# Designs tried in a protein design run: designed miniproteins, single chains. Part 76

Each design is a single chain, and the fold is of that chain. pLDDT is the mean over its residues in the fold that is shown.

## One batch from the design tools (miniprotein)

Design m2809
Fold by ESMFold2-Fast:
Structure m2809 (fold): chain A 81 residues (1-81)
Amino acid sequence: NEAKAEELRKKAEKYREAAETFREMADATGSPVAAEIAELLERAAELLEKAAEYLEQGDWKTAEEYIKEAEEVLREIESMW
């Protein structure tokens, strides 16, 4: 499903932009929490991109696993804020 894959890629792009912002905050403030959030946001983006790739291949089961892993990472970020 190309439309769903595009949606996941757009979400990945947003999380990558957020990761850039938190990395800049970490550099400016020396905050280890901001640095960790940036890394987790980048990982969530990577997982969503992989999910999109598998959806394009028709592998819904593998895509679902990557989406689930991304959701786990995002829950971890929520616990840190």
Scores: mean pLDDT 84

Design m2811
Fold by ESMFold2-Fast:
Structure m2811 (fold): chain A 61 residues (1-61)
Amino acid sequence: GKEELLKEAEELERKAVEAYLRGDEEGFLRYNEKAAELLVEAGEISEEEKKRIIEQARKAL
């Protein structure tokens, strides 16, 4: 359900931060993208907001 998707997205966001701190740029991007996909599926953000999140993550590197 929605709550499970939000929980999974939160866990992936934590993994993205951990990857960033380790210098794992690929992991950082993949975790951010997957978290944003789950947020769209949960109805929390739009596809356009997802694209902005991914672009912001790329700019952070």
Scores: mean pLDDT 86

Design m2812
Fold by ESMFold2-Fast:
Structure m2812 (fold): chain A 73 residues (1-73)
Amino acid sequence: SPEIKKLEEKIKQLKKDIEELKKQLEELDKLIEQNKNGDPRKQAVLEVARAIIEGAISFLEEKIKELEKKIKE
């Protein structure tokens, strides 16, 4: 149905957004590791940024689960 196709397209876009955020998280983890013995203020900023990105990923993953449930109904 057209409704299912639209939900599948939304899920595909959200999965793409999650992949991009995971790449950003991987690069951020590299920066955190590089700075582990450096400036504590920089480390705090990086850790906050990491938490924000992890939160965004979790939110989008939950949204995908909701949309997948609608397709199964």
Scores: mean pLDDT 87

Design m2813
Fold by ESMFold2-Fast:
Structure m2813 (fold): chain A 84 residues (1-84)
Amino acid sequence: MEEEERRRKEEEEKEKKIEELREKSREYILKGSTYTVLGIGEAVRKVANPSDEESIEKLREYNEKSLEYDKKAEELVKKAKELE
């Protein structure tokens, strides 16, 4: 087996993994953004109805999910950069 072919295959596998990590990172960013928007909606609903305890709980839940997805996205970006 030619060494050039082995090196090419290893580089191709590495590049594929980097692209997978970047794609997953973008998915998590979009999910985090969705939860941020949902959280804003709950905050507006709470302002309109101050006695609505459900809005506070949902706002907290959406904020937590947004932060979780942001952390996952950053971790994947870091892994992709480490492989580059």
Scores: mean pLDDT 80

Design m2814
Fold by ESMFold2-Fast:
Structure m2814 (fold): chain A 68 residues (1-68)
Amino acid sequence: GDEERLERAVETLLRGLSHFGLTEEQAREIARAVLEGDDERAIELLREAGLSETQARAAVAELRRLVA
């Protein structure tokens, strides 16, 4: 269900982006934005966490594959 997809996305973000020091709350916000189709919001949140625009777009694309 949605909860399982969200938790999987959160876990993936926390493990894949450990270098950026994402909090669980930040990861949940990003995962939520991706699940809602708000790619601009997800990219913005990732950039606030320290990713470049290119890295943020790539991360959103990978999360969309994972949660589809």
Scores: mean pLDDT 82

Design m2815
Fold by ESMFold2-Fast:
Structure m2815 (fold): chain A 65 residues (1-65)
Amino acid sequence: AQALLEKLRAKIDKAVAEKDGFSLAAVEVGLASLRTAALQAGDEATAAEFDRLLDEAQAALDEIE
């Protein structure tokens, strides 16, 4: 889970650096799905980490739009 979170953070950072709103929107969709899956598995801690990355991706998208 931690390695996946780091990879997703890197994707957000790259999309922000490239001002790629489409990649940021795709990461948001992916994060929402991963959050739902974590909650269904009873992993509230991992779901909370995905929520934090979702907030960061949404904030980054707002900055480049």
Scores: mean pLDDT 78

Design m2816
Fold by ESMFold2-Fast:
Structure m2816 (fold): chain A 103 residues (1-103)
Amino acid sequence: PNYTDLDETIKTLKEFKELVENKDFEGLKKLAEEAAKKGLPIGLILMNIMKQTGEIDLEKAREALETLFNLPKQKDLVSTLDALIEKLEEIKKKLEERELKER
């Protein structure tokens, strides 16, 4: 598995959460563009959300992430980002444990 892409995705989601909590919509646009330029799927998803609304629609971002990553419905985008980050960190941990067992 590509641990670098998973690590960068987790980092991007953590930064995205902080920007959402701070209502920094200009920072969110920059983060999405930078992640998309790195070829991260999360960056393309965030760019698609921004392109459709002209601004980041936090409710549409929540719905898109919940649907794409098969998450239960959360109360807000911050809660959805927390759930997604936890899911990806658990996946990373399981992949690292699997690699250690195969050594």
Scores: mean pLDDT 73

Design m2817
Fold by ESMFold2-Fast:
Structure m2817 (fold): chain A 60 residues (1-60)
Amino acid sequence: SEKLGEEYVELARRALESGSPEAPSLALMVIGIARNSLAPEVAEKTVEEIRRLIEEYLAR
């Protein structure tokens, strides 16, 4: 569902905000979970948003 996709994006955001050295790896794990749990169209949108968050985090 679209709502579940939004929840995965928030999980990835919180992981990146944690300050953990493993934060990018945790966000990538959330991508894997989203791809396995969501309908393909919702999964692709969710994955793209999480990838954008990781890219912004690494570019800071």
Scores: mean pLDDT 81

Design m2818
Fold by ESMFold2-Fast:
Structure m2818 (fold): chain A 60 residues (1-60)
Amino acid sequence: SEALDELGKKASELGRKGASGEEVEKAVLELALEYGFSEEEAKYLAEIAGRNVEEARKDL
């Protein structure tokens, strides 16, 4: 759970700084792999984080 908390903090920090969904996705992917998530799990977590940031940014 600590690893998931750190991924969420990283995504939130980057989103607050105005990072794109693509930038958030790359950062979360790298961090998830460092924490020992599988490639499939890391990609899934990264895609969710990136999409959430993009949706927040596209609030029209």
Scores: mean pLDDT 80

Design m2819
Fold by ESMFold2-Fast:
Structure m2819 (fold): chain A 96 residues (1-96)
Amino acid sequence: MSEDLWLSVDLAVEMIRLAVAMNILKKALESGDVEKIEEAVKWLREEVTRMEQLIAEAEKRPLSPELQRDVAGARQMLEEANELIKKAEKYIEKKK
């Protein structure tokens, strides 16, 4: 109970951070400012790395149904973040 609760909280906090980083990158892409896009990509990559570490830690133990749902949601958001990074990198290459 205690360990699963803290891990669920850590996943929820990181999902919020990942969502904020994704929104920052979306706004940077709308601005067309290459420097802002590059900075936003770096921040989003850091949040992706933190999320991957939390998922890996969660998967080292039997998961409660609630934690399984949280991990599934985190994995979906991680896929969306990686696609957004790819889109941003293609935009940067085209503008160079």
Scores: mean pLDDT 84

Design m2820
Fold by ESMFold2-Fast:
Structure m2820 (fold): chain A 63 residues (1-63)
Amino acid sequence: IVAELKKMSPEEAAKYLREHEPEVLRLLAQLGGSSEEETLEALKKQSPEAIAAAVAAALALLA
């Protein structure tokens, strides 16, 4: 997951999380104090490495 996200554009990564990792998206929204839609818009503005780091942290919390 993290390695694949580093190869994706921010828009592709946001779409991937919505479609395949909805629990990760929900957790990121909760941690950020925002909605899932606001989190997706914020992710589209990040670098691929920043998105991968945020997802790695969320996955560690879900494990």
Scores: mean pLDDT 76

Design m2821
Fold by ESMFold2-Fast:
Structure m2821 (fold): chain A 82 residues (1-82)
Amino acid sequence: MDELIERLVKAVREGNDEEALKLLQEIFDYAKKLVEEGRIDEALETVKRAVDALRQAGASPEVLAYADEKYLEILRLAEEKR
């Protein structure tokens, strides 16, 4: 996961929104898998780290909006699983 977040930050800093969205999708798919496995705290920590990293790197409003939407999706899935 650390490698994916590092690559995400690099894509954002390079202005590559397409790569950033692709990496975000991969990170959120992994977090969704963690929720399905009952690893809820790890899933929430993973998506929070990704969103925080995007904000620190200065991601575009489009990338941030996508990340916030997906973060809320994972939060809802986690609530339903508990």
Scores: mean pLDDT 82

Design m2822
Fold by ESMFold2-Fast:
Structure m2822 (fold): chain A 76 residues (1-76)
Amino acid sequence: MVPAPEEVARVLSRFLPPEVARRAAELTARGVEAARAGDLETAIRLFTEAYRLSGFPPEEAEELARETVARLAEEA
């Protein structure tokens, strides 16, 4: 299951400064909305930035973003 943006922010705030966790959560929320609207390219970019802010390397962040967007698109 894809967690709610608020849950993502809550989890990330245990490992990241609060301001970084909030920014990652905001990007995640925007990514979810883009994916649900069918704008998969924008969703992948937003999730990639959120994962990078969470400390993932660029290549790993992009792969995680693609996987997350694919799961959201499946439920559209």
Scores: mean pLDDT 74

Design m2823
Fold by ESMFold2-Fast:
Structure m2823 (fold): chain A 80 residues (1-80)
Amino acid sequence: MKEAEKLLELLKSPDPEVAREAALQLMKHPDPNIRLKGLELASKHPDPEVRRSALRQASKDPDPRVRELAAEAMEALARE
């Protein structure tokens, strides 16, 4: 739990390299609830590379809830 909380805080970093690394680690977490939280924050990040990396990873996730959220976020981006 403490490691995931630290990664969620790092995802809010103004440094895009730190935020990208935190997003990647969150998306690889064994707990699907942590991956969902990471995806929600990463999909709203101001850096488009952070958003796209998280969405691409989430689209291949074994949990259907994570894949559904990724599909919805990708559809929203495609309409822009």
Scores: mean pLDDT 77

Design m2824
Fold by ESMFold2-Fast:
Structure m2824 (fold): chain A 78 residues (1-78)
Amino acid sequence: GLEELEKELEEAEKRKKEAEKELEEAKAKGDAIAYAGAAVRLIGEETQMELLSRKILELDPNNEKAQKILKEAEEKLA
């Protein structure tokens, strides 16, 4: 249901923020392997957030959080 999708989206958002932090830390340390790993995780979480947001909007077209995530995902592809 909608509530389950919203919870999964929140978890994916948390993991995305963790990956972003790891990416910044790896960049600061010059750790190319850690940077690559964090970048892959970041892409994975962003992809999951986009898919979850599309599913949420199918059930609730007025979900502002899901709309924002899709707009941000589209901007990153530009």
Scores: mean pLDDT 84

Design m2825
Fold by ESMFold2-Fast:
Structure m2825 (fold): chain A 62 residues (1-62)
Amino acid sequence: ADELVKKAMKALTEGNYDEAIKYAQEALKKDPNNKASKGILAQAYLEKGDVEKARKLMEELA
């Protein structure tokens, strides 16, 4: 269940933003409304400088 979310969070905290995006996207394929996965994905995009993708995801979390 939460294994992909945990992997995404670990990758994010280690600065592995591409891995964080990959695991967060896989988690969202299984649970499209998972707020944790959307939050991780938004933060990873922001860290990579993709502000527009991050903003869109953050609006979905409001």
Scores: mean pLDDT 81

Design m2826
Fold by ESMFold2-Fast:
Structure m2826 (fold): chain A 62 residues (1-62)
Amino acid sequence: SREEADQAYRDGLEAYKAGNYKEAVKAFTRAVTLYAELGDWERAREVGQLYLKAYEQYKKKQ
């Protein structure tokens, strides 16, 4: 549902702000999938960009 997608998006942003990049990657992955399932390609693309940013940070911290 859209509420689930929006919640996953918020969870990703909160994790990212806290420096929890692994959790941010997981949450953004969920949000991208849910927005894509809703046909919300604009939001899926926006969250996909945040996913890539979080993944880069995650790789640097490993």
Scores: mean pLDDT 85

Design m2827
Fold by ESMFold2-Fast:
Formats: sequence, structure tokens, C-alpha cells
Structure m2827 (fold): chain A 81 residues (1-81)
Amino acid sequence: MQQQADNGDAQAWIQLGDQYFNDGDYDSARYYYQQAIDLDPNNYRAWVGLGSVYQKQGDYDTAQQYYQRAMQLNPNNVGLQ
């Protein structure tokens, strides 16, 4: 239902962010996740990605803010037990 964004540009940015995140380049990962959010602000995966970057860098307060945003967009699939 409701095809919101099946055009792969935001997914491409997220994949690039994930690749840099896995490589340990958190600055580049953060940049690419931000591009994905700018393109598709309803894409909760990009918000989760940013949260994970800040968590890895020890910025738990900022990570919590991004995880909360992701939960607002998709409460059933974001870390709910």
C-alpha cells in the first residue's frame, strides 16, 4: 500500500553509508545517511544509520534522538522488543 519511495536514490545513499560504516569511516557514513534523509526524510533506515554512527562514536544522547525519530516513522520495526 502507498508506494512512497521505491526510487532507489535514498537506498543508494543508505547503502553507501552502510558500506562506510562497516569500513569504520563514521564521518563518511554520517554524511551519506544525512543525504538519504535529505532525499527521503521518512526513510527510517537512514535515521537508524545515523543513530548507529553516533552510538559507535560514544554520543549516546544524539544516537537516542535519531533512534526516537526512526521509531516515530516506524514504531513496529525500530528496536521494539
Scores: mean pLDDT 77

Design m2828
Fold by ESMFold2-Fast:
Structure m2828 (fold): chain A 68 residues (1-68)
Amino acid sequence: SGKEILEEIAKEAESNPEVKAELIGDDTLVLTFGENGVLSLIGFALRAIGEPLLDVKLEGNTLTLTVK
């Protein structure tokens, strides 16, 4: 399910000090990237756009992932 994909991405972010992950309800994941997190942002953006159940929005240093 889309929720399971968001939970997997959140866990992938959990050990990365440049990424803060926040799950909002069952359908939204917000990833915020630090000043040195540009490569991490690119990596997570590519990870997310490959997921057909997710909508991806990039605003500044923040990726918002929502279940369709």
Scores: mean pLDDT 84

Design m2829
Fold by ESMFold2-Fast:
Structure m2829 (fold): chain A 55 residues (1-55)
Amino acid sequence: VLDEAGKLAQEAVQDPSKRDEKLKEIEELLEKNLSKEEADYYLKLIKDAIDEALS
């Protein structure tokens, strides 16, 4: 799950035009496999990491 989410995050960094699309895929992946609290936590970390990389 986290490895797949990391791959999607990497794709978002490589193509910023796909950022929102990849974040939705990550959110769905995390929500399917983790609790709501864990999914929200990791989604925030991944989003922050993508935004940091694009700064």
Scores: mean pLDDT 79

Design m2830
Fold by ESMFold2-Fast:
Structure m2830 (fold): chain A 60 residues (1-60)
Amino acid sequence: MRTFRATFDSLERAIGTALAIIGEVPEAQVKLEGTTVTVTVPDDPEAVAKAQRILDSNRA
């Protein structure tokens, strides 16, 4: 498994990012802790790439 963590400038952006990952990468496990989103994905290159792209696209 691959785990990514990203901290966002606002709770709204963190929630939006978590929801986007749940929608685009249904195999991912997402945890929201304040403004920090933790994403765990299986060792699937496509799932890993999608999760990373969504995290990067939604950062400040």
Scores: mean pLDDT 78

Design m2831
Fold by ESMFold2-Fast:
Structure m2831 (fold): chain A 77 residues (1-77)
Amino acid sequence: GIDSLEAMLAATTNPRAQAQLLTMLGEAYARQGKLEEAREAYERALALDPSNERARRSLAEVLAKMGEEERARELLE
């Protein structure tokens, strides 16, 4: 669950592992319809690992669902 992922994130010092956990948190929030929380988690994941394709594509999908079509397009350039 989200609580378990947050606990793992707090215990993790490796930026790539933190990005993976944040991507999983974003996916969990998106499944619950919490699009703002999902966006924030994916943005944090990309800040730690800009090469994380999964987070980038998932962020674009969430932004499109939120009506931020221009930002979604910029991520997929």
Scores: mean pLDDT 85

Design m2832
Fold by ESMFold2-Fast:
Structure m2832 (fold): chain A 69 residues (1-69)
Amino acid sequence: MREEEERRRREEERWREMRPESIELLKKASTTPDSVESQRLNEEAMPGLREMRDTGREASRRIAEELRR
């Protein structure tokens, strides 16, 4: 039992590690003088940011729905 929570914990752990890595890539993209290289770094960071944003938006949507009552 609780296999779902164990799998979710593993995904959350992996996701948490990905998020800091994505932030570092974005920082490098922001400070990179070459716009092409900056774009590439942004693309590399997107998967982690997308997952983080997805989680945040889900929470925000719930709050917004309750407030619109």
Scores: mean pLDDT 63

Design m2833
Fold by ESMFold2-Fast:
Structure m2833 (fold): chain A 102 residues (1-102)
Amino acid sequence: DREKKLEIIAKRLKESFPNLTDEAARYIAEYILDSSEEEKNLFMTALGLVSDEFPDLVFEKEDVRALYEKVLELEKKYSEPTSESMQKRKEELLEFVKELFK
């Protein structure tokens, strides 16, 4: 039953983000969407941002794991709710993705 739920969630994630592999979508469903509401929203916002900026990049499970860890790191580093902190989080996240895929 849990298995069927995870399959449905992973399928829906791939419909929204076709640049995710099956294993990446499954990893998000199983581990990331089972975290806190705040961490889920933070990661999903970041995934949307990087997918829009890099539409041709295919994210595998390890890439998604690295992205999730980086998103949480940047939230701690730039925790202030200012436009400057939000811009720095965005810039460092996009630079991280460029380095990850070079």
Scores: mean pLDDT 82

Design m2834
Fold by ESMFold2-Fast:
Structure m2834 (fold): chain A 72 residues (1-72)
Amino acid sequence: SAEDYYRKAVELLREGKPEEAVKYFEKAIELDPNLADAYAGLSVAYEKLGKTEEAEKWRKKAFELNPTVLPK
């Protein structure tokens, strides 16, 4: 499921594997394009990769889908 791919991506972030995490967040989004948490996770993964512009793009998408997924 989309949630299974999302959980795998979060686990990969904890293991210090943001490049692999991006792939699993993308798979989660392919299955559920409204999963705001997956876009938020993708933003975090790109931040860890130093890709600030990509991170900001996905942060905005996550906020558009669910404003409450982002901390204040």
Scores: mean pLDDT 82

Design m2835
Fold by ESMFold2-Fast:
Structure m2835 (fold): chain A 85 residues (1-85)
Amino acid sequence: SEKEKLWEELNRKLAEAEARLRALADKYLATKDPAYLQEMIALYEELLAWVKEVGAATGDPLIGDLAAHLEGAIAKLREELKKAE
């Protein structure tokens, strides 16, 4: 079904983003360079936009919970970025 295809695509994008976020986090821990925090924020914002589109298309409340979680992660990274300046 189209819904199953959207979920498979979402899961694929989440897995790819997790790997990229992990690599960026490891670089930030090693260097303390705020540029890596900025890249993580940008990646989370791209994920959030995609998640919101899937949520609108499917009407699934679990997607709303995921969107809220990503918004929280972005807020925490923005606070960390302020401290790094």
Scores: mean pLDDT 83

Design m2836
Fold by ESMFold2-Fast:
Structure m2836 (fold): chain A 92 residues (1-92)
Amino acid sequence: GDDAFTDVRIALVDLRTLSQDDAVRVMERALRRVRPQLTDDQIQGIRDAIRRTRTDGIDAGIDALIRTSRTMTPDQRRALADAIRDSVRRVR
């Protein structure tokens, strides 16, 4: 269903309200939480998003995360969205 993809996109918008350093911390914490549910390619996709956030800014990182989320199951997308929201709340 498209609902899980929409939920991820909404969670990722909150990253734009953070500093670049805090957005990186959120992405790293979210990856650590969801990692056991992900394939090696999906883990690498999130790592690439974190790197792009550091080098090219938050919007580039969000775009890379959206691309990686398209390869995910609905359950993986929900887990990622929840992990991002929880991590955003903890860095504020």
Scores: mean pLDDT 84

Design m2837
Fold by ESMFold2-Fast:
Structure m2837 (fold): chain A 68 residues (1-68)
Amino acid sequence: MKVILPDGTEVEVKVGDEITLPNGLKVKVKEITEDSIKGILTLPDGTEVEVELIVDPKTKKITDIKPI
């Protein structure tokens, strides 16, 4: 799935991939839907948190990142 990060960077993602966000944080992709990507975000201290990246299905932009 192609998505556009908040900074305008286009990335191709699939389940099992790791996305590097513009701020340098990494998300391991667990599930992809039409309007969201669920994964595990690794914080700078190595703490892992489950997050959902909200994707606009019209523009393919990530519009929000929320903890689950």
Scores: mean pLDDT 79

Design m2838
Fold by ESMFold2-Fast:
Structure m2838 (fold): chain A 66 residues (1-66)
Amino acid sequence: SDEERAEDLKKYLFEKLKPYVSEEQAEEIAEKAKEVYLKLVKEGVSPIEATKKAIELAEKLLKEIL
C-alpha cells in the first residue's frame, strides 16, 4: 500500500540521516518526507517521482540544519 511504502521510506531516511543530525531531527525530517510522499501520491504523482521529491525535501532540510 502507499501507506506501507511511505513508512518504509521514512525508516530508510531516518537511518540515512542518523549519522548527521540528532535522532529527534532525523525523525522530524523523515516524517516530513513521508508526509510529502503521501500527499504527492494522493494527488496522482507516480511513486517513483513522489520518492524523488521526498528525498529532495529531506536533503534540503538536512542542509538547513548543517
Scores: mean pLDDT 87

Design m2839
Fold by ESMFold2-Fast:
Structure m2839 (fold): chain A 115 residues (1-115)
Amino acid sequence: SAEYEREVERLTEEVLAEFLARLDEEADRILAEGAAAGWSREQLKQALLSAAHRLLAEAAPRLRARLEELARRHGASPEELRAAFARAAQRLAREAVNWVYERLGLPVPEYTTFF
């Protein structure tokens, strides 16, 4: 339903905001550590992407549980739940990569090769 779709979008935005806030905190720590250690831009990029991957893995079960609750409330099918989770997870991953590249002043890569 239109209400279910709006609630999935709202939930995805909330989880994304929480995820990016956590990534920003971790990035400040990693960038400070890397600067002190004389890390290259490539080493900083790899460290930030690794942190983003770890945080995404930590966020995925929470995202799934909250989407499962929405599916139950709206009578969504298992197929609709799987599709909603896939779209939300792909969005989080894309936004994480965009955020890392933008934070380092690098051109954002073409995302069609990352899924």
Scores: mean pLDDT 86

Design m2840
Fold by ESMFold2-Fast:
Structure m2840 (fold): chain A 88 residues (1-88)
Amino acid sequence: SLAEQLAAAARALAAAATDPFESELYALLAELIEAAAAGDMEKAKELAERIAEKIKEYLLSQGYPEEEAEKAGEEFKKRLLELAEKLA
């Protein structure tokens, strides 16, 4: 399925990543895709929130303003939830 291919790609990216932050994000993305494909939307939502918070923290560490980091995190969360619904 598309979900199996996307989860496998995300896990491969996590394994290949030399940056610990990227590795963790790809691993969380793979878990979100697998949860959504299994119909576990509660777990998919929890993972989307965790990914969004990681994105926000990363942007703040790069010197982005708090408002921009929060908006980016919320937009990312929205897109991940839309993806999860399509994969379920």
Scores: mean pLDDT 86

Design m2841
Fold by ESMFold2-Fast:
Structure m2841 (fold): chain A 65 residues (1-65)
Amino acid sequence: SSIDPRLLEAEILEALGLMAKSLGMYDLAIELFEEARRLFEELGDEESARRVEEELEEARRLKEE
């Protein structure tokens, strides 16, 4: 079966966002998670979109603290 390039892109963006968040790079993590969520939503992957939304909310909270 062919891999959807957008799914691979979304997975890479999520992984990079998690790495950025772990390094305290919250602005970068937010941008990466926003793009990953958008792609998962476009793909209809509601579970992944929800997971990324939770990570995005945490990154936004950490940026403000």
Scores: mean pLDDT 87

Design m2842
Fold by ESMFold2-Fast:
Structure m2842 (fold): chain A 57 residues (1-57)
Amino acid sequence: MSPEVQEAMRRLAEEMATLPASVPFEEQLRRARERLLREGADPRAVEEAVREMLRSA
């Protein structure tokens, strides 16, 4: 796994941790993804990180 994908996964997890436990996992991932893309994260790394996190659930 590339360093960029690992960093994207770390950032997704950090963003998701700020959300209430009442928010479903897939909704947390969607919000985290949108926030990272808005901040200028690499879209390819973010998409791969999202796929990895969904496979790990």
Scores: mean pLDDT 81

Design m2843
Fold by ESMFold2-Fast:
Parts: structure tokens; C-alpha cells; sequence
Structure m2843 (fold): chain A 57 residues (1-57)
């Protein structure tokens, strides 16, 4: 799960660098896009996005 972990960490770092009002939305969108580009299934993409949002909260 090296690639999943990299997506999660990068998306969380991006969210932390943004205003709170848009952090979760932008981080979730970036995580979804990166995971989709790497060929993860919809189920895997949803889990990655959930993890990103949990780590930002």
C-alpha cells in the first residue's frame, strides 16, 4: 500500500496548507484524482478519501 500511503500523506499535507474552509474539499478531490490516475477501484478511492478526511479532522 505504498502508493495509497503516498496519496494520503500528500493530500493531507495539501489540506493542512490551505484555509480550513476549503481544506477538506480540495484534499479529498486531490486524493480521488491521484487514486483514479493510478488505477484504484471506486471502493479503494472511497477508502483513501475517508482516510484523508479523518486525518484532517
Amino acid sequence: DEKKQKIIEGSVALGKSLPAEVAERVAAQMARKEAEELGFSEEEIEEIVKEVLERLR
Scores: mean pLDDT 81

Design m2844
Fold by ESMFold2-Fast:
Structure m2844 (fold): chain A 66 residues (1-66)
Amino acid sequence: MKTATSLEEAKQALEELRKETDIARVIVDGKEVGRVSLQDLERGLLEVENIAKKYGYPITLVPYEP
């Protein structure tokens, strides 16, 4: 679990999470607002940036464990 208050923190969180999982859940205000694939970090970061523009910070990124 990684909490980001900025896009730079989100990028660092995605880089760390991709070592443990292929998918991150995006949580805002305790609710899952999306999931991002970590197979393509640049695409994942763009998806997180779009979520942040819609919902705001802070964002919590959680490994998706099937």
Scores: mean pLDDT 79

Design m2845
Fold by ESMFold2-Fast:
Structure m2845 (fold): chain A 83 residues (1-83)
Amino acid sequence: MYEELKKELLSLGLSEEIVEEWKKLDKDGDGVITKEELKEYLESKGLTPTDEEIEAIIKAFDKDGDGVIDFEEWLEMIKETYL
């Protein structure tokens, strides 16, 4: 799954840097980012998010309401941050 996701990212013309950022978030390689993975990622950046802040981020980008961020929702986050 993860290698297939990487191929899809590269086929869309996305840089290796974006692929590496996804790898840091999706540590389990399942193609989704959980609340736990997002919290650990932000803590690795020296941030101290609350559980409510993590839930607010997920809800803002979780179009399906399943409590996780998939690749499409993650791209939306990247667009808001860098574009």
Scores: mean pLDDT 66

